Designed miniproteins, single chains, continued (2). Designs and how they scored, part 44

Each design is a single chain, and the fold is of that chain. pLDDT is the mean over its residues in the fold that is shown.

## One batch from the design tools (miniprotein)

Design m5604
Fold by ESMFold2-Fast:
Formats: structure tokens, C-alpha cells, sequence
Structure m5604 (fold): chain A 69 residues (1-69)
């Protein structure tokens, strides 16, 4: 039950962070005149970084939360 809720929260956070990345990259594209290829490369890198960061944070939170209960 709790594990399924944590997985769903993770996916929601991942999607939310990806949306923030999209907005940030769109703003940077407008300011710096980035090409579609550069935008795609930045988006791919940012998405990978967000996913990796959330995975690490999720595992740390899981251990800390279990200790506090």
C-alpha cells in the first residue's frame, strides 16, 4: 500500500519536474536563441538528471521515514 503510493508520488514528482524543465528550457530558448537540437539535448540531459536525483532522494527518504516510525 505505502510502496504503491510512494511509486505514484515519484511519477507525479518526475512529471512535475519535467514540466518545470520544459518551461525553463523554453525561456532559455527564447532568450538565447537555441536551436531545436540544442533544446532537445538540454531537455534529455535535464530529464535524466531529474530522474536520477529523484531516485536517490526517494531511497534516502524511504530509509529515513522508516527509522522515524
Amino acid sequence: DKKEKEEKEYEKLLQTQQKVVDVTIADKQAKDGLSDAEVQALRDQAYAAVQKNLDVEKERKKKKEEEEK
Scores: mean pLDDT 76

Design m5605
Fold by ESMFold2-Fast:
Structure m5605 (fold): chain A 86 residues (1-86)
Amino acid sequence: AEEYFKKGLEAYENKKYEEAIEYFTKAVEAAPNSKIAGRAAFLRGLAYYKLKKYEEAIEDFKKAIEIDPSLKEAAEKLIEKAKKEM
């Protein structure tokens, strides 16, 4: 999970958003419902947002809140922003 999360973050920082989504998906699958899965879902949502896939971004932000409620404030702001873009 942590290895995939790190690779996803590196891809995201290099603006390789499709690659980032692939790695964050593997991170979520490797440790579902963990704190790392919550953070991976949040960052996968950001990658979807960068690709203008707003519906997928919103679903990932909702999943991130469900797994890690500490992400609620940040994720809800991004959900509202994504809804405005749709």
Scores: mean pLDDT 86

Design m5606
Fold by ESMFold2-Fast:
Structure m5606 (fold): chain A 60 residues (1-60)
Amino acid sequence: MEEIFEALAEYLRAAVDYALAKNQGLSPEQIAELKAHYDEAAARFHELEPEFMEYLRSLL
């Protein structure tokens, strides 16, 4: 339960950082590192998605 909220927060943070890096003109290497972090955060959230859906159903 706590892991899904942490994963979601990290996913959103990584997405913002990656988007801002592209707009700020960082080096291709720095942008690639931020994209790798974004991809990792997205994969982690996706793995926890079924547990999150079960949690939401438990509130109904």
Scores: mean pLDDT 76

Design m5608
Fold by ESMFold2-Fast:
Structure m5608 (fold): chain A 59 residues (1-59)
Amino acid sequence: VDSHIRGLRDSLNTIDSQWARDAIRRLQTADRQQVGDIMIDYGRRTNNPSMVVAGQRLR
């Protein structure tokens, strides 16, 4: 989970939008299922289906 959180945070930092900043804040206190939800949202917004699938595996 820690490695997923770090990778996701790094990816979100490259996105210049409020939802990405809000996702980074949520990630600081997120459990495994919440990390999965953030990965799914990120994948949907960035048109990255592999990230959606990875997020679903964490749920």
Scores: mean pLDDT 74

Design m5609
Fold by ESMFold2-Fast:
Structure m5609 (fold): chain A 65 residues (1-65)
Amino acid sequence: MADELIEAMDRLIEELKKRYPDSPQAKELIAEMKKVREELKKNPDDPELIRKFQELAEKAMELLS
């Protein structure tokens, strides 16, 4: 469900902010995630947005490693 994806995205954004508050890489990724988050709220069953979220989540997890 898109609401669960949005919640997961919010958690990743907060983790990036806590670990890398001044990182340009983290700021760019957070901005992209926020954009997808807002688009998912409008189109919760868009498979392209879900796929894009998964790609951004993988990038966030790599950065958090």
Scores: mean pLDDT 78

Design m5610
Fold by ESMFold2-Fast:
Structure m5610 (fold): chain A 94 residues (1-94)
Amino acid sequence: MKEAEEYLKKGREAFENGDFETAVEYYQKAAELAKDVDPQLAATAYFNLGKAYEKLGDKEKALESYRQAIELAEGMETAPIALEAAVNVAVLKR
């Protein structure tokens, strides 16, 4: 979990600096490490991954990342992330 949290932090720092390609790499690592251990952190990582892909113009990867966040957030306290991800999916679907 600490490794996944560290990658999530590095991804956020890269995103804030406008380095969306590096943010994607760190968010992917965070999501993969957390997926089977911490669904809440994994949902957060996939949601942030979707935002990074939107900034890169990759709508298909953004949609897939948001869908992963929604699935992992179902029935959890990360429900606000699922709602925001669902809104972003609706916007990207045109």
Scores: mean pLDDT 78

Design m5611
Fold by ESMFold2-Fast:
Structure m5611 (fold): chain A 95 residues (1-95)
Amino acid sequence: MKIPKISELSPETLKAIENVFKSLPPEVARLMAELAVREHPDSSLAWYLLGLAYEKEGNYEKAVEAFQRAIELDPKSETAKKYLEEALKKIGKKP
């Protein structure tokens, strides 16, 4: 069973998924993303959602790892690349 790649989704669909995911409690978002990755480890979308979940929890190092995996699976995803760049900037921000 194959989930669509990030780049195969319409911008509207991806935005809707992101908005729903960002509205979930951090624990629920992470559990859902971890389940998606376990069921579909070759899905760029599953890894992308896991990256978003880690960012929501403030775990930017794990978010970077998840976004890198998403990009490896779908190099055409400019959205995943943008989120990777933002997560890397967060790691560089030490108070």
Scores: mean pLDDT 79

Design m5612
Fold by ESMFold2-Fast:
Structure m5612 (fold): chain A 61 residues (1-61)
Amino acid sequence: SYRELDEWLREKLGGKSIKDLSKEERNIVFAALVALSLAEQGKISPEEVLKIVEEFYEKYK
């Protein structure tokens, strides 16, 4: 499982439900789902998933 990504997302979401997420927080969740989909397709490594999500968060938060 992508345990590090799950823990990272829980920290960034602060226990909020999806309905209570800001636009920025929803963009983070969307980026994570896209990166996971790419990893499942074998287009990126699982290690790249967290890097992509972190880069997106820091640059486009």
Scores: mean pLDDT 72

Design m5613
Fold by ESMFold2-Fast:
Structure m5613 (fold): chain A 64 residues (1-64)
Amino acid sequence: EAEKIVEKDIEYLEEKYGISEEQKKKLYETRLEIVKEAPEAVIELEKEREEYRKLVEKKEEEKK
């Protein structure tokens, strides 16, 4: 579901950056259109998130 994926992404941005309600609405609309036009763009976003997570995890493991 494209809507659910976009909602999750925006919730993440709100949690990390504290974006405003207006920014949230704008991002939802633009990202939803992008995902509907090119659903595979979601895979690229997920891939970048996983790469970042693994980098952070590796640094934490080294410092533990």
Scores: mean pLDDT 68

Design m5614
Fold by ESMFold2-Fast:
Structure m5614 (fold): chain A 60 residues (1-60)
Amino acid sequence: SQEQIERIKKLIELNRKGIEETRAAIADPSLTPLQRLFWEGVLRAGEFALEKLEEKLKSL
């Protein structure tokens, strides 16, 4: 439905924004090794979620 398409598009937009914010965080040279590991995990999770949302959008 159009409503499902619009919801998924909004989730994709939010995920893309989250990925960019995470990349900005990782670019901070003052991060501790544990903080860097955390943000790298967040980035991987965000990229995975984006891939699944884009696959879902293509199936609609």
Scores: mean pLDDT 88

Design m5615
Fold by ESMFold2-Fast:
Structure m5615 (fold): chain A 66 residues (1-66)
Amino acid sequence: SAAERGAAGAAAGAAAGSGAGALTFVYEMKQDSGPEGGLAAGEAAIRAAATEEARRAMLYGKQVVS
């Protein structure tokens, strides 16, 4: 639901604000998809979308820290 999306976004923004947590999360996601990122197009697309979403949330929080 839209309310759930708001809560999830706020949580991601808060984590990004602290910097370390958000960075570790994105790093782990990249690390996991790194060696196998080119396997299945569909699977790779899903992983890329998740990584982009995490990166966007981190960018949002960075404005608060920076």
Scores: mean pLDDT 51

Design m5616
Fold by ESMFold2-Fast:
Structure m5616 (fold): chain A 76 residues (1-76)
Amino acid sequence: RRDEIVAATLKASNAAMNGNAEEAKKWAQRLVDLAPPESREKAQEYADKAVQYAKDGNTEEASLAIGEAGRAALAG
């Protein structure tokens, strides 16, 4: 579980940095699904924010928000 969350976070972050908003969204959704119930709401909030930044072309903020989603998912 922890290794899967880390892998999904890295893949989402790499996709965001490469300007691939669709792939970033896919992996951000995956890390939220892997989050424990206690932290899932917070992880979802950051994932939604990351997707919005990616759609706006703000790749740096998208990558940072994905990192926060990953931290939230790991905190359970």
Scores: mean pLDDT 79

Design m5617
Fold by ESMFold2-Fast:
Formats: structure tokens, C-alpha cells, sequence
Structure m5617 (fold): chain A 62 residues (1-62)
């Protein structure tokens, strides 16, 4: 399902971010947000967006 895939991508993106792989994290979280929005899961979409914003800030500071 779209929501299951979005959750998987969000988790993979969070792991990539924790490992300092910001480019991979941005790609995964962008897709997670898109799928969550398509599925109508606003809570998951917002969680992915917030993590994406944090990762972008961390990349800019590096």
C-alpha cells in the first residue's frame, strides 16, 4: 500500500540522516512525503516534512 511504502521510506530516510547521508535522506524523505500526501495521511506527511527540513538544515551547516 502507499502508506506502508511511505512508512518504510520515512524510516529508511531517518536512518540515512542519522548516518550523515543527507543526500540519500533527502531523496527518501521527499518520496515518503509524496506517498503519504497521496495516501491522505497528513500526520505521516507532516512528520516526513519536518524530518526533511531538519536534514536540509544539517546539510547546509555541514
Amino acid sequence: SLIERARQLQMQGAIAAAEGDYDTAIELLTEARRLAEEAGDQKLAEASRRLLDKVRQQKAAA
Scores: mean pLDDT 87

Design m5618
Fold by ESMFold2-Fast:
Structure m5618 (fold): chain A 55 residues (1-55)
Amino acid sequence: SEEEKKQLADELQKWVEKKVEKLYKEGIGREEHDKAQKELKEELEKKLKEYEEKK
């Protein structure tokens, strides 16, 4: 349902934000941070698409 998709999207978004903050706290340089954030965003989009394909 739409509500389930919204909840999953919010959960994954929070998960990504926590991951990004953790990487930042580890003293990773800006370039490495930008690369990691891009990869996390792509992974989030893939997970959302997989959820949509199954439901």
Scores: mean pLDDT 72

Design m5619
Fold by ESMFold2-Fast:
Formats: C-alpha cells, sequence, structure tokens
Structure m5619 (fold): chain A 88 residues (1-88)
C-alpha cells in the first residue's frame, strides 16, 4: 500500500508539473487514503499546492494544516499555508 501511495504521488506530481491540477488532485486524494505518517503529510501538502494553483485557497489552507498536524516541521506545508492565507 505504501508503494502504491508513492506511485500515485509520483503520477500526481507529473500531472501537476504539466499544469493538470484537477487530475493531480485525484491522484493525491487516492494517495492520502493509502498513506500514513510522513508520506500522508507529503500527499496532503501536494494536494494543497494543487488546490492553491486552482484558486481554492480555503481548501489549500485546510489540507496544509492537516499536513502540519502530521508533520509539524514540514517547511513546504508552512510556506503554502502562509501563501494561501495572503490570498484571503
Amino acid sequence: KEEEAKKLISEGVDLYNQGKYEEAIKKFEKAIKLATGELKARALTLLAKALYELGKYEEAIKYAQEALALDPNNESAKALLEKAKEKL
């Protein structure tokens, strides 16, 4: 299941880098269901980044906060939370 979650994250990152944010979100959502701990925090952070790119700032804040609850030292999640709050 962890290997499947990592594959979904890789597929989602590839889609994200192509600007296919809605498709990337679907991959990250599936990864979150399969992942735990730090890997889940990473998937939540990536989901929040994709939501931010789509202008869904309230949702991006929500998932960045969930990522920080699992991994309080996640600098990417902290940066995204600050950036998304500036848009509101």
Scores: mean pLDDT 88

Design m5620
Fold by ESMFold2-Fast:
Structure m5620 (fold): chain A 64 residues (1-64)
Amino acid sequence: SMEARLAAVLDEARALTAKGRYSEAMNLLQQTMTPEEQDQVIERAIAEERSKLAELKKLLRELQ
C-alpha cells in the first residue's frame, strides 16, 4: 500500500538523517515520493510531535 511504502522510505530517511547524511535522505525522499507524498510526510511529522504531547497528557491523566 502507499502507506506502507511511505513508512518504509521515511524510516530509511530517518536513519540517514540520524547519521548526518542529509543529502542522501533528501535524494531518497525526492526520488521515491511525489510532491503530494512529501507533503504527507511533513504533515505526519507535525502530527507525530502533537501526538507525543497528547500521549504525555494521557499518561499524566492516568496517574491522577
Scores: mean pLDDT 74

Design m5621
Fold by ESMFold2-Fast:
Structure m5621 (fold): chain A 63 residues (1-63)
Amino acid sequence: SAVEEAVRYLMERYGLSEADAREVVRLVEQGRGDQAGALLIVRHGLSPEQAREAVEYIEELLK
């Protein structure tokens, strides 16, 4: 599924746990991409550019 692809993307590319990856994907599904991006930066050490790219990619997968 698109959700499982997004979860795997976050785990493989950025080293998130499955639980953390699912939280990020859930926020994006709820239209809370800004919160998802902030969580990726603050909790997972992504740059602002990486967080934006990740959120935009997940949004595209979930269309």
Scores: mean pLDDT 89

Design m5622
Fold by ESMFold2-Fast:
Formats: sequence, C-alpha cells, structure tokens
Structure m5622 (fold): chain A 69 residues (1-69)
Amino acid sequence: MSDEQLERDVTISLGRMVLGISRLVASRTTGKEKQKALEAARLAREAIRAAREGKLDEARELILKALKT
C-alpha cells in the first residue's frame, strides 16, 4: 500500500514533468515538431489521469509513448 502510493506519486510527478517540457517545446516550435510536442503533451496528460485512477501500468505506457513521440 505505501509502495503503491509512492509509485503513484512518482508517476504523477514524471507525467507532470513530461507535460511541462512538451508544452514548452510546442510553444517554441512550428509545423511538424509542434504537432509532435502537442501529441506528447496529450499523452502525458492522459498518463497523469491514469496514475490518479491507480492505473499505474497504463500511466507508464502513456509516459513511454510521450517520450517516443
């Protein structure tokens, strides 16, 4: 239970960091790179939601997809 809470908090923090970076990149780029950054931001937001719902495996997969975008 404590380990699950820590894993959730860490996963949310990672998702928020990826979301922040992706938003910053989107604000400083145009065209195809902006579209990729916006997609990464969308995936990071979904990961934060999944983590808040206790779906840690889904949240991790979404963070990995955001990083590969």
Scores: mean pLDDT 83

Design m5623
Fold by ESMFold2-Fast:
Structure m5623 (fold): chain A 55 residues (1-55)
Amino acid sequence: GALLETARREFARMLEDGVPRDELVARLQRGLALARAKGDEEAVAFLEAKLAELG
C-alpha cells in the first residue's frame, strides 16, 4: 500500500543522505508506530526487518 511505498522510499533516501544510525533507528521506530496504529501489516513487516538489520 501507499504507506509501505512511502516507507521504502524514505528508508532509501535516508541511506543515500548518510543519516546517522541513531536518527535512522528513531525515524524507523516512528514509522513502525504509525504502521501499527493503521494496521498496515506489510509496512510493519518491512520496518521491523529494517530495524533488525540495524540492531
Scores: mean pLDDT 83

Design m5624
Fold by ESMFold2-Fast:
Structure m5624 (fold): chain A 78 residues (1-78)
Amino acid sequence: MSLEELEPEIEEAFAAMALALAKRSGTVDDFVLREIERVAEVNPEAGLRYAKDALEIARKNGDEETAKRVEELIEKLS
């Protein structure tokens, strides 16, 4: 595989890792949101799945501002 063919898989791996860290810390920061957006540019379905997972984390943590930002991202990707 060329780097061009591997790039989507690499972006998905970084997003999955960022989301796992967010789940452990209970915090969805700007880095996590940016990684979800990057994945969504390459694979909208995967980006939408990660965005929904991030929304659950934000809601569980009571972070209303982040939850609203993630909801806007989900609407954009849908």
Scores: mean pLDDT 74

Design m5625
Fold by ESMFold2-Fast:
Structure m5625 (fold): chain A 63 residues (1-63)
Amino acid sequence: SAEAKYEEGEALAAAGDYLGAIKKYKEALKLDPNFGKAHQKLGDVYERGGDLATAAKYYALAA
């Protein structure tokens, strides 16, 4: 499910695997494109990585 992929992404982010987290959050969005939490977390991960433009895009989609 989208929630299961999101939870996998959360576990990877907590472990510091931000590339793995991005992949899992994107998989969650493939299953549920309206999963706003995944958009918000993608924003957070890209912002932490210094990609502020991509982060802003995902934050806008989360609203």
Scores: mean pLDDT 83

Design m5626
Fold by ESMFold2-Fast:
Structure m5626 (fold): chain A 96 residues (1-96)
Amino acid sequence: MPKASKREAAQLYTALMIEVIGDLYDPDADLVARAEQLERLAEALLRNEEVDLEGLYGDLLRALLQLAPEEPELVEEVARELRRMAEKLRREAEER
């Protein structure tokens, strides 16, 4: 089976974080919707579930699930960071 590299997962994660940062600087961005997407991805990772997510979320989920058997601590750390970012987005939405 084709195996995702740590570099590929890191690139996908970085791209997602750039989008999240963009949302934080966009007053018209739906921060709650973004938080829900991050929470859904984190939950799928923690449950080790193959969920059909679209675009970058689906690509990142597939890459991280392929790494999970060899790098479970890394995948758990990414899931925790995604949840932390979701909490930050929800707080920012409340302060708007």
Scores: mean pLDDT 81

Design m5627
Fold by ESMFold2-Fast:
Structure m5627 (fold): chain A 71 residues (1-71)
Amino acid sequence: KVEDIKVKLENTDPDKNPAILAQIGSDDQVSRVQANLMILGYNPDKAQAQHLVDILREQGLDEYYKQVVAL
């Protein structure tokens, strides 16, 4: 599961999804995380996206992927 999410995130192309393009054009890291997860079929709110950004900043990629799988 964690490896599957990692592969999907690494292969996400925001330019191929016009609904996500408008969101990913933001320099707000929270908005980018939210948009990327929506491409993968998740529906995180701003609080969940902020929590995931905090995990990524403080604990790194492995814990971030683990928390994404737990959504």
Scores: mean pLDDT 63

Design m5628
Fold by ESMFold2-Fast:
Structure m5628 (fold): chain A 63 residues (1-63)
Amino acid sequence: LVGKIARALVDIPKLGPAFAELKKGDLVLVTREVNEHWVEVKSLVTGETGYVEKGALEVLGEA
């Protein structure tokens, strides 16, 4: 998933300072795979970085 562009499938609230806040339809760059369930992303809309569940993202392709 690292280096791929993905789209948020749902609104994702700010769960804490290490987590990304995303709106449904926001595009992100996957920057790291943390574990089986979590990735770090950079929002292409806001520039915010943080953790997001893999299941909340639709992978679109290479950046």
Scores: mean pLDDT 80

Design m5629
Fold by ESMFold2-Fast:
Formats: C-alpha cells, sequence, structure tokens
Structure m5629 (fold): chain A 64 residues (1-64)
C-alpha cells in the first residue's frame, strides 16, 4: 500500500529527471495512484500525499 504509493511518486520524479514532460509524468502518477486506491481504498490519504510530494519535487526540478 504505502510503499507502492512512494514507488509511484519516485518513478514520476525519475521520469522528469530523464527528460519527460512534467505534466505527462504527473498524469502518469495520478493514473497509477487512482488504480492503487481502487484496489486498496485504505491508502487514499497516502496516495494523495504521494501525488503532492511528486508535484513538489517536480516543481523544484522545473525551477532548477
Amino acid sequence: GEEEAQRIKDEAVERVKAGEDPGESLRYARQRLEELVKRDPSVGKVAQEALKEAAGEIGKIVES
């Protein structure tokens, strides 16, 4: 549950660092986190936090 959400966040950040468009990477993370929540609704808050963290880290990369 929680570990999977963190992996999805890390994957999105890595994809941006590899040259993917930030919006595309965030859309990918959102889709995967939505599927995770459908399978395990108990991780809803963790998934929301992972998406916010991904957006924050990606935002720092774009500013750099």
Scores: mean pLDDT 81

Design m5630
Fold by ESMFold2-Fast:
Structure m5630 (fold): chain A 83 residues (1-83)
Amino acid sequence: SKRDEVLRLLEKALRLIQESVDPETAAQIESLVEKAVRALREGNYEEAARYIKQALDLAKQSGAPEEAIENLEKARKLVEEMA
């Protein structure tokens, strides 16, 4: 399902971010992704997409690897298609 694909993409992105970004910024991104996952579970796709965008913006600012950024962008696009 699209939901399962979004969850896998977010999980992959977080693993890459935790390996490459400083712990404080990684924790902030993780918090935003957790909020996105909660919104997704509640069927609030617009709110989920917003949190993923915030995580994506922070990941770009922190120099996260391109693969993590691509996974976050793909997750956001899929969530927007579900809305």
Scores: mean pLDDT 89

Design m5631
Fold by ESMFold2-Fast:
Structure m5631 (fold): chain A 56 residues (1-56)
Amino acid sequence: GPADEAKVQAYLDRLRAARDRAAEVSPVAEAVGEREIAETEKMSQQEQIEAYEAKL
């Protein structure tokens, strides 16, 4: 539902912000962040929500 979609978007935005900050340190750290985002986007919505809640 809309609340679940908002949680997923907030989690992905957090991962993107972390990737962008890592890019300022090294290209390798940026690549790791990009990989984590790509893998998260391949997860089901339920798995994405569970990952977000586990990291709170």
Scores: mean pLDDT 77

Design m5632
Fold by ESMFold2-Fast:
Structure m5632 (fold): chain A 56 residues (1-56)
Amino acid sequence: GAIEKVREEAEKLAAENPNLTPKEITDKAKELAEKYGIPEQEASSILSTAVARARL
């Protein structure tokens, strides 16, 4: 579903850019939310989690 695709895109973004700033996370989350038709809060949560995990 849409959430699964957002997770895939978020994991790719986090792997490429593990040092994304809060502003970049917000901007990219907006793009993903618009692309897949999910709430910005959901996309932001998914991307923030992926970035945090990439830093470990």
Scores: mean pLDDT 82

Design m5633
Fold by ESMFold2-Fast:
Structure m5633 (fold): chain A 76 residues (1-76)
Amino acid sequence: MLPPLSPEEAEAEKEAIVELFEKAIEAAKKGDIRKAASLEAAAGILASALANTSERAEEVLELYKKLKKKVDEAIK
C-alpha cells in the first residue's frame, strides 16, 4: 500500500480532483464528451488513490459521487 498522505497533501489532492471534475463539467456543457470522459476518468483515479491513502475516505467518496452526478447531468 502507498504510505498515507499528510493532511496538507490530502487537501491538495482533493482540490485537484475538484478541478478535474469542474473541467469535465465545462467540457460536457460545450459538447466535448470525449474530453469530459477523459477528465472524469482522471478524477476517478485520483479519488480512488486518495480514498485509499487518507483518513478522509468517506468525504472524498461523497465528493466524487456528487461531482460525477453533475457531469452526468451536464452530458444529457
Scores: mean pLDDT 75

Design m5634
Fold by ESMFold2-Fast:
Structure m5634 (fold): chain A 70 residues (1-70)
Amino acid sequence: SSEKEALLEEIRERLLAQIDHMAKSMENDLKMPQEKVDEMREIAEKLVAQRLEAYRGWSLEKLRDLLKKL
């Protein structure tokens, strides 16, 4: 449904925002090389995609509860 797609997209956006925040911390605070930060970001984004495929099997109620915790 359109509601389920909207919830999944919002969950995806929040998880990607967390990855972006962590990547900036790794670059600025840990002084990691940009190439290494980019590599780790790519891996994390693939894991988010895999997790979202699992979430497609969840009920609307369960997805709403997950979003509240993010």
Scores: mean pLDDT 85

Design m5635
Fold by ESMFold2-Fast:
Structure m5635 (fold): chain A 55 residues (1-55)
Amino acid sequence: SAEEEAVLAHLSELSKGLSDEDVRRLLAVWMQARRAGASPEERLARLTAEAQRLR
């Protein structure tokens, strides 16, 4: 869906400049949020917060 494409695009952008280890942490956050049934907006917020924490 367009919402899923937006989340994946955002994940890709947040991954730029991060180490492979930190990218794996972002992927873990994304997977956990999906398993929990979080909305695309909630997943975007969680990914952004995690990326800020990794910097």
Scores: mean pLDDT 77

Design m5636
Fold by ESMFold2-Fast:
Structure m5636 (fold): chain A 90 residues (1-90)
Amino acid sequence: ASDEEITRGVVDIAVAVAKLGIEKGDYESAVKLLERVIQRVPEELRAPAYTVLGEAYDKLGEKEKAIEWYRKALEIDPDNEDARKGLERL
């Protein structure tokens, strides 16, 4: 459906922007962007955003929050390699 395609596109762009922010060390801006995006996105489409939130919180030293976000991503997408690897590092 068009709404789902648009939502997936928005998530993909937000994830790409957030990953660039993390690469540059701007972890707090990545978190703020992704938290804003997930408010507009159905739960079933949030797994990529949850994965990058886990990475950002890990970089911030918030290990407990990072674990929670990675687990939420895996509840939606159990085969998410980035989320699985993130948990294995923690």
Scores: mean pLDDT 84

Design m5637
Fold by ESMFold2-Fast:
Structure m5637 (fold): chain A 64 residues (1-64)
Amino acid sequence: LVEKLKEARELVERLEKKGISAEELAKRILEGMSARELAELTETSVSTASRLKRLLLEILEANK
């Protein structure tokens, strides 16, 4: 759990340095951004991006 949270946090921090906020990332995912597009944007593997996408969607739904 902690390791996966750290991985997600590092990816979000990397995106924020590129000018993409966590809020903007969440909006793009909700608009149908694919795991492949997310992987390209974050410079990570498709598998990591897929897990991050699922984790972010779960967090967004939990914080309704």
Scores: mean pLDDT 70

Design m5638
Fold by ESMFold2-Fast:
Structure m5638 (fold): chain A 69 residues (1-69)
Amino acid sequence: MTLEEAREVLANREKLLEEARRKAEELLEKAKEAEAAGDTAKAAALETAAELLLIGTEETIRIAERIVA
């Protein structure tokens, strides 16, 4: 990540977090649908994908903060 990319991430921090939360919510809804259909493996994979998306977004912001600091 370049200094310019890091500044852009921080400038758009709230939008990045909102987008990540929205996508995570979509994944969790699909996980509920999969669980209701009896596909526990798919439900678990979708839940994991939602968690990793949120963690990855937060880590990206943290890395950007460290680069800009």
Scores: mean pLDDT 83

Design m5639
Fold by ESMFold2-Fast:
Structure m5639 (fold): chain A 60 residues (1-60)
Amino acid sequence: APVIARAVAPFPATSPDELALREGDVVEVLEELPDGLWLVRSLETGETGLVPASLLEPVA
């Protein structure tokens, strides 16, 4: 099953490789990178990008 996570805080994105998130946004985790960033896809917009793993809470 895909790993689904929720943003616990807003993320403004500061680079073109990052995905901006609002608090409560739900994402699918595509890849966990070794630098503490996760490649995710927004379930609301379909956009993909990097977000800090610390801002994401897995949903069961």
Scores: mean pLDDT 80

Design m5640
Fold by ESMFold2-Fast:
Parts: sequence; structure tokens; C-alpha cells
Structure m5640 (fold): chain A 68 residues (1-68)
Amino acid sequence: GPAEEARRRVEELLERAVEAARAGDLKTMQELSAEAIRIAEEHLPPEEAERVKREIEDRVTLAIIQSS
């Protein structure tokens, strides 16, 4: 259903955002992260969207630190 499609899309965007962060492409990383957060907030229950948003922030931040 729509929530399962949103979860797949969020994970796809997050993986691409992490790759962009590791490559030093911060603009692409920000755009992909923002889109993933938007999809989570629009299509997932509020509590799940909050958890997913934290996961996106954590994984992207870790990728930036590890590539610096």
C-alpha cells in the first residue's frame, strides 16, 4: 500500500543521500534528504515519520563525519 511504497522510496532516497554525502556532494545530499523527510511526513503515521526522520539525520550525519 502507500505506506509500504513510501518506506521503499524513503530508503532509496536515504541510500542515495548517504552516497552523495560520502562523495562530498552536499547539495544533492540535502535535496535527497529533504525529499525523503517530505515523503515520510506525508505518507507515514506521525510516530513512524518522526523515527524515520531521526534515522535519515543520523545516517547522513555519520556519512559526512566518516568522509571528512
Scores: mean pLDDT 85

Design m5641
Fold by ESMFold2-Fast:
Structure m5641 (fold): chain A 88 residues (1-88)
Amino acid sequence: SKEEIIELAEELKEAGEEAFKAGDYELAIRDYVLAAELYLSTGDPSLVEKAAEALEKAAEAARKLGKEELAKELEERAEELRKKYGLE
């Protein structure tokens, strides 16, 4: 259900935060990106901001690994999502 997808997205976001704090930036990227994809998979426009925030956190983790190109791509995805849904 939609509620189960949102719950899993929230769990992955929290797991990404814990991984980031632990210095496991590869895991943080994976968990944050999966959280964003799950939020977007619901089709609920109210979850787009959460998806964009998760992508921005993934970009921060990518930058910690020196993956600047990946970080820019993730930030661009977040910006395009906000622009598409009128979120600035």
Scores: mean pLDDT 90

Design m5642
Fold by ESMFold2-Fast:
Structure m5642 (fold): chain A 87 residues (1-87)
Amino acid sequence: MVELLEELIEEIEEVLEKMETASPEEARKLAKEVFERLIEALKDLDPGLAAWAERMLEAIEAGISKENIKKALESLRGTLRDRKAHL
């Protein structure tokens, strides 16, 4: 459990770093890939967070800005860190 949360946090941090130099199109692609992986990882462990991530994926596909994608990833990272701290 802790190892899975650490792996997901690291993946989000890598995507956030890549987004600093990515075009808006590249940022959307990177965010879609990470949210899809997070949904798969969380669906059995945290269905509520998985459902939230699915709604964020829909927003990304609907064309939210790179800045809003970054904020969504930062929010998710914070939530995963908080959950890890309470395990």
Scores: mean pLDDT 79

